# Designed miniproteins, single chains, continued (2): the designs that were tried, part 71

Each design is a single chain, and the fold is of that chain. pLDDT is the mean over its residues in the fold that is shown.

## One batch from the design tools (miniprotein)

Design m6457
Fold by ESMFold2-Fast:
Structure m6457 (fold): chain A 89 residues (1-89)
Amino acid sequence: AKIPAQVSVKEGGTARIPLPEFNAFTVSKDNKLIINYVNGEFQIDHPDRFKVDEENKTLIIENVKLEDAGIYYITTASGSAKTELIVEA
């Protein structure tokens, strides 16, 4: 799926960020690794906050807080894409 330039969500809502259709990628925010994916295996930092919908290839953030806002970097062998999560109070 195409990675969007921005995703908007209300505070307390559920954010859904599309993930790339690659066999390996990482997702990071504020220089912290959130997801490492290789050949069907997801390693998720803080799984209480971040979840993956593996069927729809989507990062799920439930009960979104204002501090979750910002730029998420998705890095593949082809380079890095970024999507901005906008959280509305």
Scores: mean pLDDT 82

Design m6458
Fold by ESMFold2-Fast:
Structure m6458 (fold): chain A 56 residues (1-56)
Amino acid sequence: SFAELGKRLGMSPANVRRLAELFKEDPALARALVRRELPGATDEEIEELARLASTL
């Protein structure tokens, strides 16, 4: 869920949803933004965010 991923990434659920919406519109830009904003995020966490975006 957005709340669970938010706890892992240190983000609010609202911020996770905002990134998921960006993933839906432009996945390449969203991945680049996550790398800049969340330098500690793992590839697996980024893929989970992309999966959540596909549910929107």
Scores: mean pLDDT 80

Design m6459
Fold by ESMFold2-Fast:
Structure m6459 (fold): chain A 75 residues (1-75)
Amino acid sequence: KEKIEELRKKAEEYRKLSDQYHKLGDEFNKLAEEYAKKDPEKANFYKAMGDHYNGLGDIYREKAERLEKEAEELE
């Protein structure tokens, strides 16, 4: 019972981290679009940052999903 609760709590933490990183990635991607015509070099930098943070968000989403599945299997 306690083990399931701990797994779900950890999954929630990873979901929160995933959301934060995806939000940051989206913000950098918006900056990339905004700068695309004004400063292509900055646009490329912002796109790379957006891709990086979205990648981190995807990793934490995957970690959350694995813990959620483990909790379900113990139920």
Scores: mean pLDDT 86

Design m6460
Fold by ESMFold2-Fast:
Structure m6460 (fold): chain A 68 residues (1-68)
Amino acid sequence: SMEMIKKVEEMIKNFEKKMNVKFTEEARKKIIDRVLESGDESIVYEILAELAKYINETGKKTITAEDV
C-alpha cells in the first residue's frame, strides 16, 4: 500500500540520518519489495537492525542492493 511504502521510506531516511549512511535507490526498492511481499512492516526493523550491525562491522557509508 502507499501508506506502507511511505512509512518504510521515512524509516530508511531516519536510519540514514542516525547512522550517517546513504542507501542507493536499488537498496531502498529491495527493502520496500520485501516488506510488501511479507505484508508486515515490522520486518523493516529487523532488516535495519541487521544493517546497523553490518555498518558497525564494515564502516560502510553507502548501502547497496547487495548489502540488503
Scores: mean pLDDT 84

Design m6461
Fold by ESMFold2-Fast:
Structure m6461 (fold): chain A 61 residues (1-61)
Amino acid sequence: SKEQIEKLKEYFKKKNLPDELIALGVEIAKRENVPFTDENYEKIIEEAKKRLEELRAQRAA
């Protein structure tokens, strides 16, 4: 839901994550339809970091 997505964004902002990582994390959360808990927020952050690195590698090639 919109409210759950806003809570996720606030969690990411609290951790001083870059906007592009926050955007990827929101996309992942919507796709995976995961429960909005701190444990799942950390898992989303790790997946978003992995995807960001993959995207950067593709742009560098």
Scores: mean pLDDT 74

Design m6462
Fold by ESMFold2-Fast:
Structure m6462 (fold): chain A 71 residues (1-71)
Amino acid sequence: SSRVSIDMQNAIVMQLADLLKAQGKDDLANFIRSKIAKNPDDVGVHVAALEEMRRAGVTGVQVVQIYDKLL
């Protein structure tokens, strides 16, 4: 498959959740983690989690930086 693996996508979301926790947004980070844990193979859940993180102040640049770090 030409798509990023689900394991890699999960790693990126978990790194972004760690960033939220570092910013003092522990409740949101825990919510995102639990949502992914319930639906680990649902791409729509991953997209929704990224959107929630964006609304919480995670920038597109930070998402790209995490991709670069993990790839």
Scores: mean pLDDT 70

Design m6463
Fold by ESMFold2-Fast:
Structure m6463 (fold): chain A 78 residues (1-78)
Amino acid sequence: SNARKALEEAIKFAESLPNFEVKKLSDDKYLVTNKKTGEQFLIELKDGEIKAKNLKTGEEMSLGDFMGYLVELEKKEK
């Protein structure tokens, strides 16, 4: 599905970032950790939608917003 492909592409991007660690929990769930801050995000594909949840703050984001967050963090650390 398009959502599955988007999830796989987003996970591959997160894995490419030097300060992030990705752990596969299931085919539909991934844990993404910011190694500098210790913040963790649960990325889940459910009912054709992908959501990211910040486990420290409880904030929920779309996949697009989460990807934007990763890009902005990478920029600030350079």
Scores: mean pLDDT 81

Design m6464
Fold by ESMFold2-Fast:
Structure m6464 (fold): chain A 65 residues (1-65)
Amino acid sequence: MEKVEVEVTLLSPTEDEAVAVNRAANEAIKELEKKGAEPTEVEVLSVERTPEGITVTVRATGLKK
């Protein structure tokens, strides 16, 4: 199987860190699926609070057949 890795940075207009993290993780998983990879791991790299909301960067790893 081939290893595929994607990194997504997403700004969510929310004060809830769990909501912001879940949104970023879901986008990373969607990017892996678009590349034909099954998600195996999601790692939160950074969480930044701004006046507009919370910016989260996640790294998702998946495997292609």
Scores: mean pLDDT 83

Design m6465
Fold by ESMFold2-Fast:
Structure m6465 (fold): chain A 90 residues (1-90)
Amino acid sequence: SNEEFAEKALKRIGEVLEKELSPELAKEVMERLKKKIEEMLKKGYSVDEITDELKKLLGDLQAEHPEITPETVARMVRALEDVRDEYKAK
């Protein structure tokens, strides 16, 4: 289900956040990602639409929080895309 995809994506992105950001900023980013995912799931967004919207949100978060490096964003995007590809291979 799209819910299973979203749960796995949040888990892998969360692992990057915990390693690379302060606990306070990691919590804020995770909360914004969860809220966006809940909104998209309620609207019936596809896995690809969820992936594209989350990539956009990660870019917006980097612009708002300069502490989030381009390398951290790239690792979060890679985690998201890896989960998408793994989910589609099922």
Scores: mean pLDDT 86

Design m6466
Fold by ESMFold2-Fast:
Structure m6466 (fold): chain A 80 residues (1-80)
Amino acid sequence: MEEELKQLRDEVIENVRADLTRRYKEVIEAKKKSREEYFKKLAEFDVWTAKYRNYLKENFKLTDEEITALIREARREVLG
């Protein structure tokens, strides 16, 4: 991978992680309010993870394993 494309890839991945971290924080906050709000926010999180999965696979050729690790890292950031 050319260095410029690598830098762009790393920046996009970090931005996706940050956005997923923020969205998962909303899921955890909703869990404190009610079961219904929790499942609603969890469903929204799943929609965004699916959108980012398609985007990263199509534009940056990430594997499903790499994207799953990224999602896991975003969730761990909120829970840690």
Scores: mean pLDDT 83

Design m6467
Fold by ESMFold2-Fast:
Structure m6467 (fold): chain A 88 residues (1-88)
Amino acid sequence: MTLEEQLEKLKKQIEINELLKKYLTTGDEKYVDKIAKINNLSDEEKEQLIKELNSLNDKEKQEAIKRLEQSIEEGKKKIAELEEEMKK
């Protein structure tokens, strides 16, 4: 996998994680709609994702949000490292 392909993959993963965090925080289905478009999910796969996310209790939601925030921060650091490698 090229550095450019790795960078694009990481950017996409961060975008998805940010949208998941927004859904868990707001409950607004528009964020899941955006994830479905990015991942080319069927309507059935989108409904399954919504059901899985809505099955989380308040404690599980808070833990998921914290994990997503950590993954987003780690991903941003990796992007910065790859961008510096691409400049060399």
Scores: mean pLDDT 83

Design m6468
Fold by ESMFold2-Fast:
Structure m6468 (fold): chain A 60 residues (1-60)
Amino acid sequence: MLEADPSDPKVQELKEYAKSKGIKVGNEVLQRILEATDWDLEKAKKALDRLSKEYNGDLR
């Protein structure tokens, strides 16, 4: 999809959220989470929290 921008403010905010919680995650995973949540940052943060528990904070 050509509509996804790695410089998107939502990607950056989700990335900073992950850093604040000590979650290791790559930009590709962040984009996939946002795409899966229809770019809803609040839902994306909840999905990230769930995945971080499943993968012990290592999503890369």
Scores: mean pLDDT 75

Design m6469
Fold by ESMFold2-Fast:
Structure m6469 (fold): chain A 99 residues (1-99)
Amino acid sequence: GSVPQKVLDLEIVRALYLIASAIAENALRRGADPKEVAEWFKKISEILLKQFEEAGASPETLERVRAASERMAENIEKGDLEGFRAASAELVAILDEAI
């Protein structure tokens, strides 16, 4: 039915956020420009938010995911890896609640 497809769509969005987070962290550790990494992450997050909405996430969940991803981007721009990891953990928890 439609339920298995929707679950798979939510799982891929979650997996892609984890991949994007790992890419951003690795780039920062390798000395990439924090502003460029933050701009890239914001663009990827916008794409993933649209996919999450299309997968049927609630407006409340979308707002929480957007807020957490914005905090991730802010911490990337500052080069604050600990703050980035904290915001990433918050995002993963929100996504786990939605699936």
Scores: mean pLDDT 83

Design m6470
Fold by ESMFold2-Fast:
Structure m6470 (fold): chain A 91 residues (1-91)
Amino acid sequence: KAQKLIEAARELIEEAEELLEELKEKLKNGELSEQEKKEKLAEIELLLWRAEGRLEKARELAEQNGDEETLKEVEELLKRVEELRKEVEEI
């Protein structure tokens, strides 16, 4: 069901947001090596990639069912993924 894919994507996005905020805090405090920074950025990107994959599948199912409300929700979450990726690139 599209709803289960959306729920899974939301959890992945929330985990990515938490890791990104933790990463930003550690960078401000000088508590992170260059290697640890790269590893954490890769972990965040993997979570966002997984979220995007689930959202694309949810989009496909919603389009097949003509579910415009679910399509809007998927579009909002995909925008959130894009915004998080932009923040990752700015680090």
Scores: mean pLDDT 87

Design m6471
Fold by ESMFold2-Fast:
Structure m6471 (fold): chain A 81 residues (1-81)
Amino acid sequence: MKVKLPGFSKEAQEALVEGYKKIEELLKNKASKEEILKAVREFKKKVDEIAAKETDPELAEQIRLYADILAQEAKKKLEEM
């Protein structure tokens, strides 16, 4: 995978990439709106837990912002189903 998240921990990068990949798979399989929204909530919760362990507040906010962008993209795709 060619996506670089500079300054982010390996755990944060993996949570963002793998978490979103699971959501994309649910969207491709036409899972229920409830299942997709649950996956988005669990994804954001997991990323927020990782961000809370970050000692740099600016990096923590960047991690959360990236998760929010991915969550919005998933919700947009859900509305297009």
Scores: mean pLDDT 77

Design m6472
Fold by ESMFold2-Fast:
Structure m6472 (fold): chain A 75 residues (1-75)
Amino acid sequence: SEETRKNAEKTLKDIIKELEEFIAQSTDPQLIAEAKRLIERAKKVLEDKSLSGFEKDVQVALLLIEYAILKKTAA
């Protein structure tokens, strides 16, 4: 649904913001590079007009898993 797409896109924007804040607080070049990679992936998903709302939700789930791993690695 259109609502599913809008919710996924909002979550992608929130993930990008959190990753940007993570970069601002990070001093490890490897963790910064990983966070930048996740931001670029999130931006590509946001901009991809061919993806359904459900496909964007799947990408959100995958990005959240990778972000959780990143935060665990940083701790």
Scores: mean pLDDT 87

Design m6473
Fold by ESMFold2-Fast:
Structure m6473 (fold): chain A 58 residues (1-58)
Amino acid sequence: SRDTIIRVAAHDLGVPEATVRRLLDQVLAGRISHAEAARALGLSPAAVSSLVRALQAE
């Protein structure tokens, strides 16, 4: 589920689940770029794109 993807990503990154959820929701809404979310999460833009695709597949 979407919640499982966010929980696993948050745990792996050492970032709060609320922060991961907010940033990925902002990308999905078109409010921020993949690059902006990547910078905030300490990921590559490609990794953010993969997480967004996983959320959309749910």
Scores: mean pLDDT 83

Design m6474
Fold by ESMFold2-Fast:
Structure m6474 (fold): chain A 87 residues (1-87)
Amino acid sequence: MEKAERAGRAAGSAAGTVAYNGGSLEDTMEVGKQAAKLWGADDVATERAGEASGRAAYEAFQKGLTPGEVTDVAMRAAVEAAREAGA
């Protein structure tokens, strides 16, 4: 698995969980950043993947998506952001 995919999936999973449990947008982005960094993203990829995962998860939860759908949307957004940042 490439670094961007690994870090992005970790960010999306963490963000999805926090958003589904009623976390704020800021908390959801922060846990996404922490997960991306833990799984080997550089500083730029960590910020981009964390923000993308948090925003996607928070928005999906507000729209009433299921936990699995929230996590999937967050993972896809985070992986794309990490790739764009050169993770």
Scores: mean pLDDT 83

Design m6475
Fold by ESMFold2-Fast:
Structure m6475 (fold): chain A 90 residues (1-90)
Amino acid sequence: SRLIRQGQRYRQQGDNMSAARYYVQAGREYLDRQDYQQAANYFDQAISLAPDSPVGVGAMYNLGVAYRRMGDYQRSEQYFRRARERFNRI
């Protein structure tokens, strides 16, 4: 996956924001392929790299979508609430 390799390269360079953007793109491609576990993994990595940013908030929302698609409605709702709360503080 080219997106994951690009994300890793930016992370090695200390560009956590660019790394997070590539991981969000990779997560979205996994969502489209219905690979929800891999999607959740890359959204979680993006949140870890850029938690207090629009990219991190977007990743929280997308992680909520991934959990809902996996049938984990409780975690889905938790991440949707965290995304909303974080967005409202910006």
Scores: mean pLDDT 88

Design m6476
Fold by ESMFold2-Fast:
Structure m6476 (fold): chain A 100 residues (1-100)
Amino acid sequence: SKLSLEEIAELHKEFFEKLKELVEENLDKFSPEAQKKLKELIEKGEEIVKEIEENGATEELMRKFHSVLGQLEHLIYTEGTEEMKKEVKELAKEYREKLA
């Protein structure tokens, strides 16, 4: 990647905040099992954001963040509404284009 770790961190944070908002607005549309996992993934993402803000971006934190984002995206594609799936597809495309 031609991007710095800090630039990658900002892109991950932006994508995470958008996914978090979309999930929180639609949480009742997911199964109880998916709701629990989505909440756990959001908490993990928030912890990663806090660690980046306190200690700076690292390759290890970026790998963990990427994993959390991928799991959130996967759950939305599995149980989300058609509207949520469309929104996530567009957000993920923009995020991936900026990372390239």
Scores: mean pLDDT 87

Design m6477
Fold by ESMFold2-Fast:
Structure m6477 (fold): chain A 62 residues (1-62)
Amino acid sequence: SEVSAVAAEVLEASDEEREALARRLGVSPKTLTLIRDAELGRSTASAETIRRAAERVRAALA
């Protein structure tokens, strides 16, 4: 999916590249950080917060 492609890009991105990606998608950098940390299994955020972050990325790709 397009969201999976964004997750893959975020995992390989530097902090600066992630900021640039967030700007291109029109989401906050924190949204991409939540997706990255969830994918790495290190997120301290709630499942609801992670789900909403993924929904924001999906909406940006629509």
Scores: mean pLDDT 79

Design m6478
Fold by ESMFold2-Fast:
Structure m6478 (fold): chain A 100 residues (1-100)
Amino acid sequence: SKEDLLQQAYDHFVALMVKRLQQNPELRLSPEQAEELFGILQGYWLRAIESVRQGLMSVEEAVQEMFRKLIEEMKKRGLEHLIPLLESVFNEVLDWIKEK
């Protein structure tokens, strides 16, 4: 289903983010910052799933809106240095979705 695809995209995004952060120690979040950001990300993801379920958005549109909102949150929290990493992971996840 589209909801299953979106859940798989979320799992793929989280795995890539963890891998990229491990490869770049200078980009490491504090445990508190990581918990807060993942909490926000999960909230946006649940809303994206609901929008797709209601037929308001495609999977691709929902992922794009979620990442746009996440970037805005990163800027508000003084985490702009993570934006290039987020954009890289975002593009990999979108390409992965297009292959399904």
Scores: mean pLDDT 78

Design m6479
Fold by ESMFold2-Fast:
Structure m6479 (fold): chain A 82 residues (1-82)
Amino acid sequence: SLEEAKKIFLSKVPEVLEEAESVLDLSDEERKALTLALEKYAELAAEAIVKKLPVSQQELTAAANAVYQAALEEAAKAAAAA
């Protein structure tokens, strides 16, 4: 369901933040901004996946991991460009 997909995607946000904090020297403001961006991205990504494809729980988990890996890469690029 959409609610299950959102929960899976949102459940990965803390893990992604911990990984980002271990690699990037984030200020409190940067951490807050990244948290909000990841939560919004998680909801949108979950909705897009559920609407377009009939997917299994395993496929949803794999998609969530891929989405967050891409988000971390984009965050790292943005940090390097700033």
Scores: mean pLDDT 69

Design m6480
Fold by ESMFold2-Fast:
Structure m6480 (fold): chain A 93 residues (1-93)
Amino acid sequence: DLEKKMLEIYNSEPDEQTAIAKIVELANEKLPVAGATAVGILLTHGIQNGKVEEGIKKGVEAGEEATREARERGLSPVESAELGQKKALEVLK
């Protein structure tokens, strides 16, 4: 479970910036570019609002959707990152 692994990283890593970097790295491994972008945005928003677990969950959900769409459309890395950002911002409305 990707969400569980991300939450375990956040809870075990005492340095917040290092925890974020490790989570985004894991997201990029499993959900390249688009998903990593969505996870990074929604995790950071979750941290700022005291909703880390919710931020991770929404980030993975938006990231999986963005990664699937980017693959289906054959998007470039830049376009994939833009799609990930768009999907993350839609969640925050």
Scores: mean pLDDT 87

Design m6481
Fold by ESMFold2-Fast:
Structure m6481 (fold): chain A 74 residues (1-74)
Amino acid sequence: SMLSDAEIRALAREEIAKIPGLSEEEKEAMTEALAGVVREFVRDDRLSREAARTLIRSQAAIIARDMEAERAAA
């Protein structure tokens, strides 16, 4: 693929870092989860760097919403 696992993790970490209220442990867990999802798409379909970045941003927004909902329910 055009992106390495390290580059995908770096992009995911940058987007997850923008989400307020996450602990460092939660940020790392969400970064790995998001990187894993993006890696599946990169494995099956070759994504450009820009397309991967857009996917990471959209998925991070969904993760942020779901994490806030889960914490509010706890």
Scores: mean pLDDT 76

Design m6482
Fold by ESMFold2-Fast:
Structure m6482 (fold): chain A 80 residues (1-80)
Amino acid sequence: SMEEEVQRLLAAARDVAKTLKSTGDPEAIKIAEEIEKIIKQMENADLSDKEKVEKLLKKLREKLNEATDVLLKIERERAA
């Protein structure tokens, strides 16, 4: 169901935000805060509003992609 998909994605997003904050990197922390704002918007959203939910899911997936890129950048810079 959409509710189950939303719950799974929000759980994953919370874990990613925690990882980003744990780096101490300002860019990573900013992305974590943006992810947390989207999570809050999704938790407050009417899940029957399919258009709004789809827009928030797209926005969240885009931020999770940004998070992956920043984490890879941090790993490369700190390993070099």
Scores: mean pLDDT 84

Design m6483
Fold by ESMFold2-Fast:
Structure m6483 (fold): chain A 79 residues (1-79)
Amino acid sequence: YKFTAKFRAKTVSKAAAFAIEVIAEAFKEGLSVKVKISGNEVTVEGEAPTLEQAKKMAERVREIAERIGVEVVEVKVEE
């Protein structure tokens, strides 16, 4: 099960801070994520063994974005 989430930060420094927190959170959950930074845009791609874990991680990434003040552009979970 895959999830893809796209975010837009107001600055490159906020994009970097967001990416670091996402990587740290994925590490805590024992999941691997791929994070791409393009200027102030951040794309997070992850895979989980269950749909429930994929949805939970996608929601957690969204919560981190909201806390840091990064705009949520898209969050998608694929079965």
Scores: mean pLDDT 80

Design m6484
Fold by ESMFold2-Fast:
Structure m6484 (fold): chain A 86 residues (1-86)
Amino acid sequence: MELVEELKKLKEEIYKSTDDDEAVRLAQRILDLTEVSPEAAAAGKLLDEEIEKVKENLTPDQLRRLETERLIAVALASYEAVLRKE
């Protein structure tokens, strides 16, 4: 399967997913198939800094949700970088 088609399917499955564990698995698969671009790395770092500021005030469930959203955001940024570069 062509890389772009595989990444497109993974992105669509993330948006359809109602299960956070499934979304994490799909996001990790995107990251395994792509090189983390400087843009994706920068997005991850900004999210890590924001999580660090608020993590002590969050419940474990809220923290886990933010960590999941962080992983998805980095994966989607990596996907977009591949599409721009082809």
Scores: mean pLDDT 76

Design m6485
Fold by ESMFold2-Fast:
Structure m6485 (fold): chain A 94 residues (1-94)
Amino acid sequence: SEAFEKLLEVIKKLLELLGKDLKQIENIKTIEEAVLFTVGLLQELLKKLIEEGKEELAIKLAEEFEEPLIEAIENKDYLKFAEIAEKFIKKYEE
């Protein structure tokens, strides 16, 4: 439940950063759904950075975070996944 609650907070923050409807959170019922939704939102954030001409930041975020996020998913370490996603957001907001 801790990993799920933390992922929902990550998703809320990503939806806010992307200017998306927070009601989308109501459709998330499992931790696996939360993980997949988070991955999609992180990909949208990287695309937004590239479209805004911030390609260097997008590349840095991808290089630092893609492999750790994939490893956490492969290991089913969803708490670690949430923690890595939080660090991604923090770096984005710097």
Scores: mean pLDDT 88

Design m6486
Fold by ESMFold2-Fast:
Structure m6486 (fold): chain A 75 residues (1-75)
Amino acid sequence: MELSEEEREKVQRVIDVGEEAFYEALKEGKPFNEALKIGMRAAEEKGRELGLSDSLIASAATATALRLIGDYLDE
């Protein structure tokens, strides 16, 4: 499961977009669960826009969710 440099850059961009959307939603007063949904949705849509496979999109979205949950809950 080694990613090419291009795939790695695309995955990182998907994660970054998801994180940005999540924090923007929190800033707008959305509760955590809604912000998480917004972040996950943004990540998935960006992954599809960049032409990532469904498996890579799922992996990137899952990684994004786990990072956001851990960061927000301080665990």
Scores: mean pLDDT 78

Design m6487
Fold by ESMFold2-Fast:
Formats: structure tokens, C-alpha cells, sequence
Structure m6487 (fold): chain A 100 residues (1-100)
């Protein structure tokens, strides 16, 4: 199903609280765009589609980081489910916060 685990919800909200309002809005726009792609893909998104979508919201350096994380979570076909995409976003936000 297209739902986060309770643990993912907690982690996401804790991380989002550490971002500025502008950064939170940008992350939410990226998340919504990825959800749209997942809906069109019947709950699955390819790494290629993820790169195309994320490139509209992330700088080249941020995109490289996000893609590296997403690739670690992707299956043998290079595809991610909703929960794997949410995990990639959580890990990406955590890494961005650590670098600031």
C-alpha cells in the first residue's frame, strides 16, 4: 500500500522539524511529485524516473546524493516502492542536515 510505517512517519516529522520553512516546502514538493510518479507506476518507480522527477527540485550535488541512496534501496530491476522512496527521502534529509 502507499503508506509509511509508523517509524518512518516519526523519523520524517523529526527531520522536517530541523529544516527551514523554505526547505520543508521544497522537500514536500519533491515528495508529492514522487508520489504522483508512484501512482502512475502502480506503486513502483524506476531509478531513471526517480532521477528525472528529482532533478526538477534538487541541485546536481543533492541529486547525486539522493540517487546514491535510492540505488542502495532499489531492487534488482532498479525499482522502488512507496516505502523505499520514503526511506530514501528520510536518509537524504538526514544527510543534508548532517552536512549543514
Amino acid sequence: SMSMSPEQVKRMFELMSQLSEEERLRVQKLRLALIDALVEGNGVISLEELVEVASKYLSPEELETFVRIARELADENGELTFRQVEEALIRFIEEVIRRQ
Scores: mean pLDDT 86

Design m6488
Fold by ESMFold2-Fast:
Structure m6488 (fold): chain A 101 residues (1-101)
Amino acid sequence: MEYLFEKLKERGLIPEDVTLEQFREAYEKALKELKSPLSKEEIEDIFNYVVEMTKDIPAEKFDAGIVIAAHIYAIEKNLDPEVVLSTLTLLIDRIVELLGG
């Protein structure tokens, strides 16, 4: 969670004055509102996996890191990579929107 929050700030996608608590609240709201063929539990698992896999990737390579991590997750879980990636992208986009980015 914290690593994604820091990378989104470094990329200017969310305001610098956003707190980690506000980010968590935006995540919970985005997760609840998101319409996806995947369950909320699966979406949370995907998000946590991608955050963990990208924590050591610099902000400039973060988008590529997300794409690669989403594809690896999809292959290991026998899911459609496009469904995993689109779900993750929609979740992150909604978090950014809620935080005024």
Scores: mean pLDDT 79

Design m6489
Fold by ESMFold2-Fast:
Structure m6489 (fold): chain A 102 residues (1-102)
Amino acid sequence: MEELEAALDELRKRVPSKHQPLVDELKAAIREVAPHLTPEQRELLLETVMALSRFVPYLTDEQIEKVLELLLEMVQALAAGDWERFYRARDELFRIIEEALK
């Protein structure tokens, strides 16, 4: 949990101020779900948050909002045990990052 919270705090600092409320919503959702996640599920979330923090400078405002919404969808999918929904949201998130790097 400490690593995931630290990664979310780093993400919050790297996003424009207008997107910080959505990062705060993500932190709240993760705190509620984290006690019910396996170590492997926490690692997948940590990996995704760290990747997003690294690529935020390459994203437009609209892309930042969309990837944060997809990260929230991933958290909700894990809470529901819906692995198909989780991987669809994760795939779309990384598709947006790859599109931005072209």
Scores: mean pLDDT 83

Design m6490
Fold by ESMFold2-Fast:
Structure m6490 (fold): chain A 72 residues (1-72)
Amino acid sequence: MTPEEARALVNEYSAQYKAAKTDEEKARALYNMALAFEELGLTEQADFLYRLVANKYPDTEAGKEAKARLAA
């Protein structure tokens, strides 16, 4: 993933999060945004989003994946 592609994905996932109606959709959008921030080298922003997803949406698949990443 190039930095330009990652920036475009962050904008798209931000829009998906705002449009999301369920906790699963919100958690997935934030998790995907965190992955894009990692590709941009914005590790502190990615870590913040993984912690947010794991803490606020712990019962979602994305929340469980975020918790696993924080434990590594």
Scores: mean pLDDT 81

Design m6491
Fold by ESMFold2-Fast:
Structure m6491 (fold): chain A 57 residues (1-57)
Amino acid sequence: SKEEYEKVLEEIKKATSVDEIREAWDKFLEVASKYSLEEQQRLLKEFTDIVEEVLKK
């Protein structure tokens, strides 16, 4: 659901360690699997863009 996806985005935005990023990634994969292929690609891009910003800290 959108709520599950938003929670995953909140978790990745707050991630301060590799372990926290990994946890958010695992949750992302579970949530994203419930969407269409086209939506999965869009969500993956959004998620990876946030991960890149977190890793630049």
Scores: mean pLDDT 79

